# Designs tried in a protein design run: designed miniproteins, single chains, continued (3). Part 99

Each design is a single chain, and the fold is of that chain. pLDDT is the mean over its residues in the fold that is shown.

## One batch from the design tools (miniprotein)

Design m11437
Fold by ESMFold2-Fast:
Structure m11437 (fold): chain A 98 residues (1-98)
Amino acid sequence: SEVEELIERGIELAKEIYKDPNATPAVKKTAKEIIELGKEALENIDDKEKVRELLSKVSMLAGGMYLYLTFHQPGSRLEELAAELDALAQKAIDLVNS
C-alpha cells in the first residue's frame, strides 16, 4: 500500500539521519525513536487506529527535529532529510485518515 511505502521511506530517511557524522546525540536519539515507531507501524499495518497513533508520534518527533536542525544546522543535509521525513509522516497520516 502507499502508506506502507511512505513508512518504509521514512525509516530509510531516519537511518540516514542516524548515520550522519554531523548528527548530535539528541538528533541520533530522535532518529532511532522514529525508526522504532515506524517498524512498529509496519508490524501493525492492519490496525488503522494504532498506525495513526504511531504516525502521529513520528510526525511530532520529525517536526521537532526539523525545527531544531533549521535553527542549529540551516541548509544542511540533515535539515533536508528531516524536512522530507516530516512531509512523509504527514502524507502517511492523511492517507490513513482517508
Scores: mean pLDDT 89

Design m11438
Fold by ESMFold2-Fast:
Structure m11438 (fold): chain A 69 residues (1-69)
Amino acid sequence: SDDLKFFEKVLNSVRDLPKESLIRAAKGVVDHLFGSAVGEEIEATLLGRRDKLSKEELIDLAIELARKH
């Protein structure tokens, strides 16, 4: 979908930034496209896995979670 393509583009644009900035960007875009409840769920999931996953894995996970909504 166009929403998912936009989300992927935003995440790729912040790939060089710290994980915190990437997670913040992911939440902001999801809040705007899918609503705050979905954004909070995705943020919580990414924060819970932040120390165990690479940035690339966090991006992939964020996209997979957004695709469900």
Scores: mean pLDDT 83

Design m11439
Fold by ESMFold2-Fast:
Structure m11439 (fold): chain A 72 residues (1-72)
Amino acid sequence: SIQQEIQKVQQQIAMIDTQMDNMDATKQMMQRQGKMSPDMQRLMQNFEDLAAQRRQDLQQRLQQLQQQLQSS
């Protein structure tokens, strides 16, 4: 059902949000400890960019599903 697809997409977005929060916490910890090299910063930024892109795609899918639910 559309409702089940909405729940699945919401769960995937929540998972990405948690992963991004964990990555941000890790970056802050590494910066405080002086372990953040430019290469490490770029690697972490790449992961965040990929997560942000995936989140955007899921958010668009969620909006489409919500529109279908509203029009029924």
Scores: mean pLDDT 85

Design m11440
Fold by ESMFold2-Fast:
Parts: C-alpha cells; structure tokens; sequence
Structure m11440 (fold): chain A 74 residues (1-74)
C-alpha cells in the first residue's frame, strides 16, 4: 500500500541519516557519497510521488543532504 511504502521510505531515510552523519563526522566523503546513492536507489524503487519523497527527505535530513539525494534521483 501507499502507507506501507511511505513508512518504508521514512525508515530508509532515518537509517541513511545516521550512516551519513557518522561518515561526515569521520571525514569520509566516499562513504557519504555511497550512502546518498544507496538511499536514492532505494527511494527510486518504491515508486512514491516526488513531492512525498521531498517531504520525507526534508523532515529527516539537513537541507544540503536532502538536495544531494534529490539530485541523485535526477
């Protein structure tokens, strides 16, 4: 269902946020790039409307990181 896909997206973004924050704190730019690309791939597979994805990303991530994920989604 749409509701289940939204919950899956929120969980994916929350998990990615923790991984990205840890990689940023460690100065590991390659890991940050990898986690952003993996998150974009996961979100792309869910088939949610762009507006819903943008809302979840902005809720869970910094504006800069949210913009990077959106760019990776194209």
Amino acid sequence: SMEEKIEEARRAVENAAKAIAAAEAAGDSQAVDLYIRLLAHELRSLGLPREVIEEILREKLSEATARRVLAALD
Scores: mean pLDDT 88

Design m11441
Fold by ESMFold2-Fast:
Order: sequence, then C-alpha cells, then structure tokens
Structure m11441 (fold): chain A 128 residues (1-128)
Amino acid sequence: EVEEALEQLEKALRDALDEVKPFLSDEIYKALQEIVDKLIELMRENDFETAKEELKKYVREVAEKLTPLQLSQLVWAVGRILRLFEERVGKLYPSLTPEQQRVADEGVELVDLIYQTLVDVARERKAA
C-alpha cells in the first residue's frame, strides 16, 4: 500500500528532525518542521509533479523570510536530514514493493528539492 510507504517515510523524516533539533534555534527548527509537514501533506494529496511545484514555491517563501545566517543554518540542517533520510530509506528499500520503492524514490527527490531550492535562494541573495 502507498499509504504504508508514506507512513514509513514520515517516520524516517521525523526521526531525522529529532537528530538535528539540538543544533538548531527554536525558530529554524519550527520552520523545518513546517517544511516537513508540507512535504508529507503534498505527497498525500497530489501527484508527484504538482507536489514538486508546490513544495518549491513553499520552500522559497520560507527561505525569503530568513536572515542570511538563519538560511545558512536551514541549508545545513536540510543537508543533514537528506543524508539521514537517504540512509534510513536505503535500509527499508529491499523490503518494499515496486510501488512503495517509487514512493520512496519520490520522497528522497522531494527532500533533495528542498535542499537545492534553499541553496538557490542563498546564491541569489549573494549575487544580488
């Protein structure tokens, strides 16, 4: 079931959030929680292409409200979450059905999209 895979991905993301929490300010941790909540919501409610477009817009809006230091902290945290999430998903992957593997692949791609979007905003702000 796709829903079972989504529940496992959400747990893996929440576990990764808990691991980075001690290194973040309350404001950045809250922003990160809201991004993860939005990612899970979009995966449940939308096709993959729509989820990518909406997530990218949301992440850009969040990033544009942050100071350069806060944005750098968020970039670092999402990079660490991506690595932890990929590791956890990789361990689950051999036990997943082909449909569940596709959902897992999409989840990893969406977390990478968050990371790339934050990096792009950081570059744009330095170039301006």
Scores: mean pLDDT 86

Design m11442
Fold by ESMFold2-Fast:
Structure m11442 (fold): chain A 81 residues (1-81)
Amino acid sequence: MGREAVIKVLGEEEVKKLEEILAKIKEYFESLSEEEQKELLEKLESLKSEEEQLRFFEPVIGEEEVEKLIELLKKLREAAE
C-alpha cells in the first residue's frame, strides 16, 4: 500500500503520525547489529498476534504511540479487506 492509498483510509494528519511512529521503529531496528536484528525477528515470530508484535516496541516508542500504531494498522488492514 502506497502513501496515497494510506491517506485515503486514514487522512493526512494520521498518516503523518503513522510515518513518525514507523520512523522511530525503523531507526531503532537500524541501530541494532545483525545478530540483534535476528534475535528481534525470532522474538517477533514467537508472538501470537500483530498486536503483541507491536507492543514489543513499547519500551522504544512508548505505550501511547504503540496503542495509536495498533489502531492505525487495524484500520488499514480492515480497509485492505
Scores: mean pLDDT 76

Design m11443
Fold by ESMFold2-Fast:
Structure m11443 (fold): chain A 100 residues (1-100)
Amino acid sequence: MEKRIEFLREAAKEGLSREELEALAEALGIEKETLERVIKEYPPKPSEGAADQVGNAYLAGLAFLMELEGKSPEEILLELAELRGDEATAAKIRAEAAKL
């Protein structure tokens, strides 16, 4: 849990919007009370309303969880491609892994 909260704090320091931080906290499984403490400590910038930025924050949180589980960067990229339904990218990653 501590590593997840620290990741959320670093995102807040980087200047992510409230909506991006909420998406990131949801992906990381962080409670609303903890999210509100981080927001109070590092007030977010106003959102520009970009839905793709919110989606990217959610995926970043999932990637961080996979890293904490001990998955390699290649395994994380493959799982994110599969979650997006990007079969072409997933197939390319599997093919590169199989060449060894």
Scores: mean pLDDT 73

Design m11444
Fold by ESMFold2-Fast:
Structure m11444 (fold): chain A 94 residues (1-94)
Amino acid sequence: SKEEKLEGIKEILKKETNLDEETIEKLSELLYKLLLSEVPLGALLKEAIDTNDYSSLKEVGIKEEQIEAFKKALEEIGKEKLIELIQKIAQKEG
């Protein structure tokens, strides 16, 4: 279910990062939406980071608050670790 996948994503984020609870909640919602898309999660997010263009995420229904949570996570844990973590989440929950 959506609730079970969201809890799984939140548990991974809590275990692997020191992000605050609100950021984890919003980031989990973003990652859940991307796991339901037909596009590769890691490739889509890497392109957004590399171009500083998050319009592709908005096209798949990601909200501004979720994009801001993603940017905060990127600043806190860094690009390489964030991409690795997202790929790990996609493998376990996707």
Scores: mean pLDDT 77

Design m11445
Fold by ESMFold2-Fast:
Structure m11445 (fold): chain A 87 residues (1-87)
Amino acid sequence: MMTDFTKLDYVGEKEAKQLLEKYGNLKNLAKAKREDFSLLDIHPVVGPRIFDAIVDFYNGKIKSAEELSKVPYVGEKTAKYIVDNLS
């Protein structure tokens, strides 16, 4: 399945290309440092929150799309994309 980071809220085509070039997929992104993610040209408040949601799901702290959608700035679309690609 092709990784499409534009499915993340507040990630446009330019930002999605940077994420693909640096991480390649969501599993590699989940293993990254938060500081490294914050260096990307993504919204400085929203970007780290989406990154934290990806990491929390990958580590089993959050277990469902419903729980993910309750994280600030993580919508149902972003939550579903994370679950579908990290499960």
Scores: mean pLDDT 72

Design m11446
Fold by ESMFold2-Fast:
Structure m11446 (fold): chain A 60 residues (1-60)
Amino acid sequence: APPSPEELARIARDSREAARELRRQAEQLRKQGAPPSRVAALESAAAILEVAAEYYEKLL
């Protein structure tokens, strides 16, 4: 069965929260002098989750 509007809203919210957490981790790693590739990987993961959230929000 297709996901309910409530399930879509939850997935969108959870994805946005996960993206915010990844961006916080990326900033923390940047301040600690982590390799730029590691920081970029977390920022890319966050961007993917933000795009996913926007997709699910459009289905509501």
Scores: mean pLDDT 86

Design m11447
Fold by ESMFold2-Fast:
Structure m11447 (fold): chain A 80 residues (1-80)
Amino acid sequence: PPSDEEVEREIRSAEELIEKTEKELDSLSKKELLTRITALSIVRAGLEFMASLANPENSKRLRELAERIEKLIKELKEKL
């Protein structure tokens, strides 16, 4: 199973991508939107995979973050 340190690193990385995307949401071109959707989808898949291996506490945190990314992907798709 992933260590708490590995989980924290993955959460921080994902949160940074979310924050960057939220700040840039209205300024991204169509091509940049597609690229960002792809990047977020990969990160979401990684979080879900890590959650499947993690303890219940970390699994919940990772899944909540994956849900946040899913919502953001839907917002990006609305901009296309």
Scores: mean pLDDT 88

Design m11448
Fold by ESMFold2-Fast:
Structure m11448 (fold): chain A 107 residues (1-107)
Amino acid sequence: MSVQELLRRLSVLFSSISIIYSAASSGLLDKDEAAAQAKPLLKEAVEIGRQLAEYGREGKLSAEDALDAARTMEKMSEMAKGLGLDEEARELEEVSRELREVARRLE
């Protein structure tokens, strides 16, 4: 998968997770059901973030894209915490920190 395809997929995942989280937060969706729906999407986002960090280490990702991805991962981590998905939230936070470090090295 190309960098551009990974970034597009991350955007789609963020949108989907945001919709699930919003529905749970407004009481339109049961929290446990929302967590069940969000968990596989959050795991895919973690894996995409790790792949983006590898591309960044190879100099194939811009500092701007790495930083934007890190911010997206951080927002998804907060949503995961809100859904009680503490393990996924922790992994997203770890990948966000890695992407921020990669972005600093690309400057």
Scores: mean pLDDT 89

Design m11449
Fold by ESMFold2-Fast:
Structure m11449 (fold): chain A 74 residues (1-74)
Amino acid sequence: SAIVETTEVEAESVEEAKKLVEEGMAKAQARYPRATAPVFSEEETEEKVIVSGWLIAERDGVLVLVIHRAVVKK
């Protein structure tokens, strides 16, 4: 079985959202040996902007998918 760790936070601006997601991914890389490089994406809708980051890590032979999202409401 794979483990999925998801963190979602609200941010006041896109710049804050990017910072929070980058900090979350950096902390995940520090916690997990052999973590992949984080992948970042941004999605904008009429109502919100979502900044996302994810990476794959390993813990005791088990794959861990780490996802961090920050949401900016318009």
Scores: mean pLDDT 85

Design m11450
Fold by ESMFold2-Fast:
Structure m11450 (fold): chain A 78 residues (1-78)
Amino acid sequence: SADAAAGSKALAEGLKALSEGDLETAARHFQEAADHFARADPASPWLVDALSGLARVYEALGRHEEAAAYRARADAIA
């Protein structure tokens, strides 16, 4: 689907930004990926990957409560 394709592109851009240390850009792309994957299939393993990406970004920012919330959402799907 178009949402799955857009989600995959956003997930790849988020991972690239995270590898470069651009946490703000990584968060934006992982959120875009999560939104697209949720529209395509709210039970998808790719939504789990996007939410895990958000958890990694918030953990790197020292925002442990937000990171835990994204992790809990990913765990609820998986």
Scores: mean pLDDT 87

Design m11451
Fold by ESMFold2-Fast:
Parts: structure tokens; C-alpha cells; sequence
Structure m11451 (fold): chain A 114 residues (1-114)
């Protein structure tokens, strides 16, 4: 229940959220390459958390979907429209698995703008 795996997963999620904040700061500075690096690192930490919590954990899936949405926006602004589309499609899939309809709709709208 409250085991070492759950605590490690929570620490990984916190680290991912910090990385996402750094990615957003890089986006404000229009350093899209740096933003991409931070969002990719955040995704790696969230994927590790999801493995620890179980691949169907809705909170971890929703956070992973949000990170892919941010990665897609960074790729779009960097001019890599193909990678942006791929990231948005992953965000849609993960949001569906999470049961997060608002996040799925947001990702679909972002995909339409590519």
C-alpha cells in the first residue's frame, strides 16, 4: 500500500514536474531545443513512475499525456511539425487511457493546429 515503490514513484513525479517547469521557462525564452530536452527528461521520469505504479494508473497517465502535449508544442515552435504531430497523438492516446476527456480534447485541438 504505502510501500517503497509508491514513494519512489511520487519522487519521480515531483522531479518530472520540476523538469516541466524548466521546460516552460525555456519556452518563454524561445529556447525550444532546451525546452525539448527538459520535456523529454520529464517524460522519462514519468514513464519510470508509471512502471512502478502500474501501467494503468490514471494520475501518472494524465501527467505523462500533459508532458507529451508540452513536448508537441515545443517541437511545433521549433518547426518540427512531424515530431509535434507524433507527440500530440501520444498525448491523445495517454489521455484516453487516463479517462481525462479535457486533456484528450486539448491534445486533439493542438494536433489540428499543426
Amino acid sequence: MEEEKKKKAEELIEKAEELREEGRAAMVEKDYEKAIEYYEKAIEELEKALELLGKDDPEALAKLAAAYLELGEAYKLAGDLEKAREAYEKAIELARKAGNEELEETAREALEKV
Scores: mean pLDDT 89

Design m11452
Fold by ESMFold2-Fast:
Structure m11452 (fold): chain A 63 residues (1-63)
Amino acid sequence: GAQAMIEAVNLFGELYAAGKSKEEIVRELSRRFGVEADIAALAALPTADLAGTLALLAAKAAA
């Protein structure tokens, strides 16, 4: 739901600010929200698109 999207966006921002790679961010969010994800494919997305995609996947996993 909406709460999972908010949590995913916040965690993405924290990891990005900490200098984590897109692959590390995808791994951590996938683990945290129970998302099955192609890490390499998601990490290839632009940063803005990646944040939105991970938030949507987290919302789906939480439903």
Scores: mean pLDDT 78

Design m11453
Fold by ESMFold2-Fast:
Structure m11453 (fold): chain A 66 residues (1-66)
Amino acid sequence: DKEKIREALAAIAEDKAVFNALMAAILAGDVDRAQALATAALERKGMAELIPLVVAHIRAAVARVQ
């Protein structure tokens, strides 16, 4: 669900340092780092059920920019 992905990314973006690190990892093609950053941020926000959906989106985003 694209809307849930946007909500999850907006929640991560509340911490600009974490969001900037996530975007840098995606642009660098560092999927493992991007997944680790997103997973930790979503767990802190109580949104762990969205992790598989957000991880799939991150993998697709890395494929689009690399």
Scores: mean pLDDT 81

Design m11454
Fold by ESMFold2-Fast:
Parts: C-alpha cells; structure tokens; sequence
Structure m11454 (fold): chain A 95 residues (1-95)
C-alpha cells in the first residue's frame, strides 16, 4: 500500500509516536489505500493537526477526530472541517 509507505516515511522523518498509522479509523475509516479518504490532507489540515497535538491530550485529539470523521460522513466541506479544528484548537489554547 503506497499510502501506508508514505505514512511510514513521514513518521520516520518526524520521529513522532505511531499514532495515526496504528488505526486511522478516526479519519479514513473505510479506504486507507485511497487518497480520497484523506482528500482534505491539505497543508492547512496538517498544520492544524500538529497544532492540535501540541495543545491537546491524546484522548481529546481522539474525540475531536471522531467528530471530524462524523462531519466527513455527513458530507461536510473541507472548509467546515478546518473551521471546526481551528475552533477546537482556540478553545484548548484559551482554556
């Protein structure tokens, strides 16, 4: 799976704990081999995910990602997902 290989390369380069490759079911719950399941993997989305990881505990991240997954399944736009993530990050940074 070339997407799995790219994920491994990302982890190897950044030396982050194996969080997303363990079970990407919180985001890409159906098609881990399809970039369509990560169609919102824009630079902005990745930046927000890194900021979320810096300001939130793993449990909070999991809860937020479950909401993101629910929004994606409901047909939310990339902009709505990014706006939701920004709101959650600001809430965590201010509280």
Amino acid sequence: DPDAEAMREYILNNKEPPTTPDAPTTIGNATPSSKVSTSFSSPEFNKLMKELAANAEQDEITEIMNKVRDMVLAGASTQEILDFLREEIERLKNR
Scores: mean pLDDT 63

Design m11455
Fold by ESMFold2-Fast:
Structure m11455 (fold): chain A 85 residues (1-85)
Amino acid sequence: MEKKRKETEELMRELAEALLEGAKYAVSDPAKAQEYKEKADELAKKLKENAEPELIQEIGRKVAEELRPRIEELRAEYEKLGVNL
């Protein structure tokens, strides 16, 4: 249980990082953003194979809360560029 939770947290954080980096490049470098999207899709597949939906949701909420300042900063940068999210 603990090992599976730890592995799921690691995959979720890696997925979140890929999504944040992809979003960062979405306007300036669409090709690089596409590479991060493909990485995120692969990580999401591994998460679904490795963990129950309930565990994914619990850990997803925790990681999203930890990354909230980074997500808000990225949203603010998109707003400055005139891009509606």
Scores: mean pLDDT 77

Design m11456
Fold by ESMFold2-Fast:
Structure m11456 (fold): chain A 104 residues (1-104)
Amino acid sequence: LSPELQQEVDHGMVEIGISSLNIGISRMTPETSDEDLEANARLIQRTLDLAKKVNAPKSLVQQLIANAQRLAALARETGTPRAAAIAARLDQLVAEGQALLDKL
C-alpha cells in the first residue's frame, strides 16, 4: 500500500475500535466479568497506540479517554482484585490520552 492508503486504513481501524468500545462499554454493568473488562482495556490500549501513530483527530482521542474513564469506573464497582488492577491500568491510559491531547 502507498503511505497515504496505509494511513487511511489505520485511521479507519481507530474509528472501528472506538465504535466497538462505545457500544460494548455502554452495555456493561458492575456485574461485567474480569475477562470482558480485560478485553475492552486491551482494545483501548491498542486503539490509543494506533491513534498516536496515525495522528488521529482530537475528537477520536477524546472518545478513547471517555471510554477508558467509563471502563475504569465500572472495574472499580466490580470489587475484584483483578478489576482493581485493570482500573489502575485504565487510569494510566487516560493520563496517556490526555498527554496526547495536550500536544494536538
Scores: mean pLDDT 85

Design m11457
Fold by ESMFold2-Fast:
Structure m11457 (fold): chain A 79 residues (1-79)
Amino acid sequence: SEKEKIKEEALKKLREELAKLGLSEGQINDLLKEFEEGGEKAIKETDDPEEIRKKLEEMRKAAVELGKQIAESRAAARA
């Protein structure tokens, strides 16, 4: 479906961005799982593809920010 395609495209983009942050595969998978669960909720709340895209983009930015915080926390723990 269009909704599923939008979600999968957002998941792919998020995975690529998280990979650039130096996170472990386990950390990336945890963040992607949370994003996918939130995305499922979003696609159940509306049938408007543009509204879904906006919600997923906001969630993607939040997940990247969380990923950055995790990476920074690990760097601080090693210092």
Scores: mean pLDDT 79

Design m11458
Fold by ESMFold2-Fast:
Structure m11458 (fold): chain A 94 residues (1-94)
Amino acid sequence: MVDKDYVQKTGKVIVIYVHNEPASVVEALLTVLEDSKLPVIIIGLNEENEETIKILEEAQKENPEKYHVFFVNSEEEAKKAEEEAKKKLKEKYK
């Protein structure tokens, strides 16, 4: 669960880039992030592992306040997705 008051006061978010990570590694990452009070931006750069994509999409669907997932095919798109997500979260938790 995201601590909205903490995010509003600190402006802190977690940003994670994944690049062809195995599904098991992504599941372990999500388990570690479960206890985090911060929103998580996950950017899949050139991610081709369909199981990993499904796991991340399901995590966002189950907890849309915490997980913000983007799949992009270039570093420019990745930076744009990160900045837009950060801006959106900053506006939401103002």
Scores: mean pLDDT 75

Design m11459
Fold by ESMFold2-Fast:
Structure m11459 (fold): chain A 57 residues (1-57)
Amino acid sequence: DLEKRLEEEKIEEERRKYLLDSAEGNLQVATKFDSEGDAKAAAVAREAAALLLEYAK
């Protein structure tokens, strides 16, 4: 649990926020691409969001 090790570090909270905000953005972009019929672009954006969420832990 990476979060546990760096719980008291201000930099860890800033990193988590950046990663979470970036993941949310990518999920919104993926939803938009799905609506436009671009399944490939939507899949790439979802994969990027999943990776960012994993790093946010």
Scores: mean pLDDT 77

Design m11460
Fold by ESMFold2-Fast:
Structure m11460 (fold): chain A 70 residues (1-70)
Amino acid sequence: DEKQKEAAEKVTEVLKAAQEYRAKAASGEDKEGGEYADKLMELVRQAFASSLDEGLELAEKGVELVKEIK
């Protein structure tokens, strides 16, 4: 289903960004990276617990948050 593929791709992008920010926080490079990683992971968890439409909205919010974090 096309919506399932879109949701999976967006969730994967958010998850990958969360892992990168967590790694930067662990190395001391970005002190706020841990907080960003936690917020992104919470959106991923909520998306998996939600309906497909709600999950897609949450995944999209996660992608938007990644774009705001420079």
Scores: mean pLDDT 76

Design m11461
Fold by ESMFold2-Fast:
Parts: structure tokens; C-alpha cells; sequence
Structure m11461 (fold): chain A 86 residues (1-86)
């Protein structure tokens, strides 16, 4: 099955790495996860951590949408997640 999740980040590189470790351990090999993430201008390596997570987990797809604020990031991430399921 395909699961879709929407998230918003700003300067959360450590949290993203922790989530990545958990997903690598817990995501079933027969499930695909789409993670749509709105990035509200991170500068701490958050987007790099998200791409590392995608590279390490074969059944994970990460879509990153760039935004200027957390509110805009949430709106864009929801739109991207919805589009990916269509």
C-alpha cells in the first residue's frame, strides 16, 4: 500500500535525522511512504537530511516544497501531498 504524510519543517535537521532512523527501522518493506514536506527556509541542513533519509530508505519518497513562512509551507505541503495521490 501507499501511505502519504504531510509535514512542515524549519531548521529541524536533528529531528529529521531521528525520524529517518525510526522510519528505516519501522517502515514495512512492502509499504511505500510518500512524505510531502514544506520547508520554511531552513539553513541548518534540514533539506539535506531529508534527502539523505530518502536515499537510505528505498520505499520512501520525499517531496520538498520551498516556502517563506511556516503557514505557506503547510499550504504548499498539503497541495503537494494531495497532487501526489491523484
Amino acid sequence: PLLSTVGVVRDEAELVREIGRRLAAELPADERLLLAVGDAGSTDGTTEALREMEREIPNLEVVIVEAESEEEAKEKALAAGRAALA
Scores: mean pLDDT 79

Design m11462
Fold by ESMFold2-Fast:
Structure m11462 (fold): chain A 85 residues (1-85)
Amino acid sequence: SAAEEELKRALGRLLEAIRRVYESDLSEEQRAKLLELLEEFSAKLTELGEKAREETDPEKRAKLFEEAVRVLEEATRRIEELAAQ
């Protein structure tokens, strides 16, 4: 589905951003902030996943997947901003 392909692409971008950050010389403060961000976004994605599991309407489920894409894109942006500091 289109929503699943968007999720795969968004997740791929996030994983690439994390990989680039790990290849950088991060300070202890930057590493702590990275872990905090990963915990924050993991919690948000878990909540969306639970809502999607309970949703029987395909259109409403697709909107939850679109929200998950936005969460992943926000995570990628904030991780990239952290690396740019």
Scores: mean pLDDT 83

Design m11463
Fold by ESMFold2-Fast:
Structure m11463 (fold): chain A 95 residues (1-95)
Amino acid sequence: SISQIFAERVIDLLEEGRKRTSDYPEVQSVLDEAIEQFREALKNNSSFSDIVSIVVDTVNRLLDIGEKSGDPKLELLLGELIRRLQDLILLASGM
């Protein structure tokens, strides 16, 4: 389904983000939790809107970490990841 393909692509992107942010334990924690939530959503055949809600929550948590860190390198890494997540939502929504 479109929801399954979307969730799988989000998981792949979060796994890539996890590898790029290995030096940031708080980011690793958020990404690990998000990946688990998406895998559970796939198992439960969750709706597209439910999957998008998990993406939005994850983006908000990453933005909070970036703003509190004051680390320009982390801000760039998180900014790129957030942009890619938003792009996936737009593509999946046909916008």
Scores: mean pLDDT 86

Design m11464
Fold by ESMFold2-Fast:
Structure m11464 (fold): chain A 63 residues (1-63)
Amino acid sequence: GIAEAQRLQAEGNRLIAEGRAIMEQGGVENVTRGTGLVLRGIGLRTDAELLMKKAGDTDYKAE
């Protein structure tokens, strides 16, 4: 439902923020780790968008 989509969006935002903070520390290893977290966060946000669409409350595909 919508609540689940909102939770996934919030978790995605947290991972993106954490990844960016790690990347700011500099160095190849930190950039690699941070990038992985950012990609995970983006994936969760995409899943949230799909759930919102399926819940029928977003009107993305109204007939």
Scores: mean pLDDT 77

Design m11465
Fold by ESMFold2-Fast:
Structure m11465 (fold): chain A 94 residues (1-94)
Amino acid sequence: MMPEKAAEGANEGARAALEGAETAEKGAAAAINAIGAGVSGGLAYERGTEEAAREGERGAREAGRGAAEAAGSEKGKEGARRAAEAAAEAAREG
């Protein structure tokens, strides 16, 4: 057994997790903005149905783009994968 290997895996996993978390935070912020736009659309009854529909569509598109960017990001996907692998290896070795 090599304790140094577990430590190196944990360090690399932490860096990958940090990069993944940054990408996830960007996706979460986009989703929150989309929810806000959706609420604004729902509250836009004074502007009329057509404008409310446009606000809702805008929010949905923003959420879709944010989620796709986060999921499609190399950092998001690989960060999560490396973090999981490093954590599993550290748990087995250390």
Scores: mean pLDDT 54

Design m11466
Fold by ESMFold2-Fast:
Structure m11466 (fold): chain A 108 residues (1-108)
Amino acid sequence: MVDRFRDVYVEEGERLAPVVLKLMLEKKLTEGQAAVEALRQMGIDAESVEVDHLLGFKITTEKGTLLAGMGGHSDPLGSAIAAVAGARLMEEGYSREEVEEAMRKALG
């Protein structure tokens, strides 16, 4: 599971990161604002959430909701990628618990 999460994280990162960076450059958005806008433009049902002053993302899918954030430092792009990757794995049939454990092992 952890290796599958890493593969999906990289794939979703390659898709999301250029959109976020372009929005930061063209619209002068912060990384967090650009990540929210990129998810919206991609049609992903996502909202930004703040936990202990760190930016995380909540994504809603037909399989349930997933909350992802990077512990220990602010990483809006990494948090957005983790949330999208996790949501995709839940849509593939993995449980929320399996996805959350894989995220913790891959990113912690």
Scores: mean pLDDT 75

Design m11467
Fold by ESMFold2-Fast:
Structure m11467 (fold): chain A 60 residues (1-60)
Amino acid sequence: MAMEPVLTAPTREQRDAAVQGLVKLVKENGVTSPFFSPELVEQLREIARAAGATLELVPA
């Protein structure tokens, strides 16, 4: 199923911090597929939240 990641943040700094965290997680786990496991998706959401951003997956 095609899901589109949407990242929302109140400020540019929060968005940039979230992006950096997401890039780090992807680099550590290696991308084998455009679709991530449910566990990895939850980690991405937590990283975004820690940076003050919201990551949502919406149907594409």
Scores: mean pLDDT 69

Design m11468
Fold by ESMFold2-Fast:
Structure m11468 (fold): chain A 100 residues (1-100)
Amino acid sequence: SEAEALLAELDAAMARFLEAVRAGDKVAAVEAAQRAREIIAELLEGPPEVRRRLLALLEEQIAALRALKAEAEPEMQPLIDAVIEELERTAALIRELLAA
């Protein structure tokens, strides 16, 4: 399905972000984060079951980013923090939409 393809593409974009951060490639990290943001916007328009799957993926990714931040170079930490904050805001929005 389109939603399954988008979820797989989001997982891949998030994996690219983590690898770019580990490599110190800020340009690649920003590009991966932007692609993830575009896919998240599409998935948010989906039905509740897609939003639940998106929420689970975002929660997993927030945990991975928090772990990565502890080991990341100082220059990458502001970018990691910005992405964590954006994902946490999106997760909160999804929880609100699912509670309605």
Scores: mean pLDDT 88

Design m11469
Fold by ESMFold2-Fast:
Structure m11469 (fold): chain A 95 residues (1-95)
Amino acid sequence: SMDEILRELARRLAELIRNGADPAAVRDFVEELLAAGVITPEQAAVLLGIIDRGARTMAEVAAEVLRLSREQADPAIQAAAETLRTLLRIADELG
């Protein structure tokens, strides 16, 4: 089910946030979100673009997309931010 997929992805997000700088692992996670149908190619491009601009950790990617969502009305940025907020909330609920 989608709920099971989101819980698994949220657990992986929490693990990545605890890790040090690993841009390759963060890229792999974005590709997994795309493969699972949780984000669109346009949303994936937003997240990968943040990595290309120098973000090295999942925490940095999350912080930057949430910052951009407050500045930009771009639908892909808004949707990417909403997806990360949802996964972060689920991760917090899992403890």
Scores: mean pLDDT 87

Design m11470
Fold by ESMFold2-Fast:
Structure m11470 (fold): chain A 64 residues (1-64)
Amino acid sequence: SAEEREIARRAIELARERYPEFAARLERALVSGLSREDLLAIAYFLDSLGEDELAERAFELALK
C-alpha cells in the first residue's frame, strides 16, 4: 500500500547513515514488494529508535 511504502521510505532515511545494509535491503523490498517479514523488521527497527507511532503503524500493517 501507499502507507507501507511511506513508512519504508522513512525507515530507509533513518537507516541510511548507520545501517546501510538494512537501508539497501528495504530499497530492494520497495521495488519487489514489501513482505510481512520486511514490515516486521521495519517495525522493530523504528521501535529501537524510539519512533513509537511509526513502529505501531508498521506492526499493524504487518498483521493485516
Scores: mean pLDDT 86

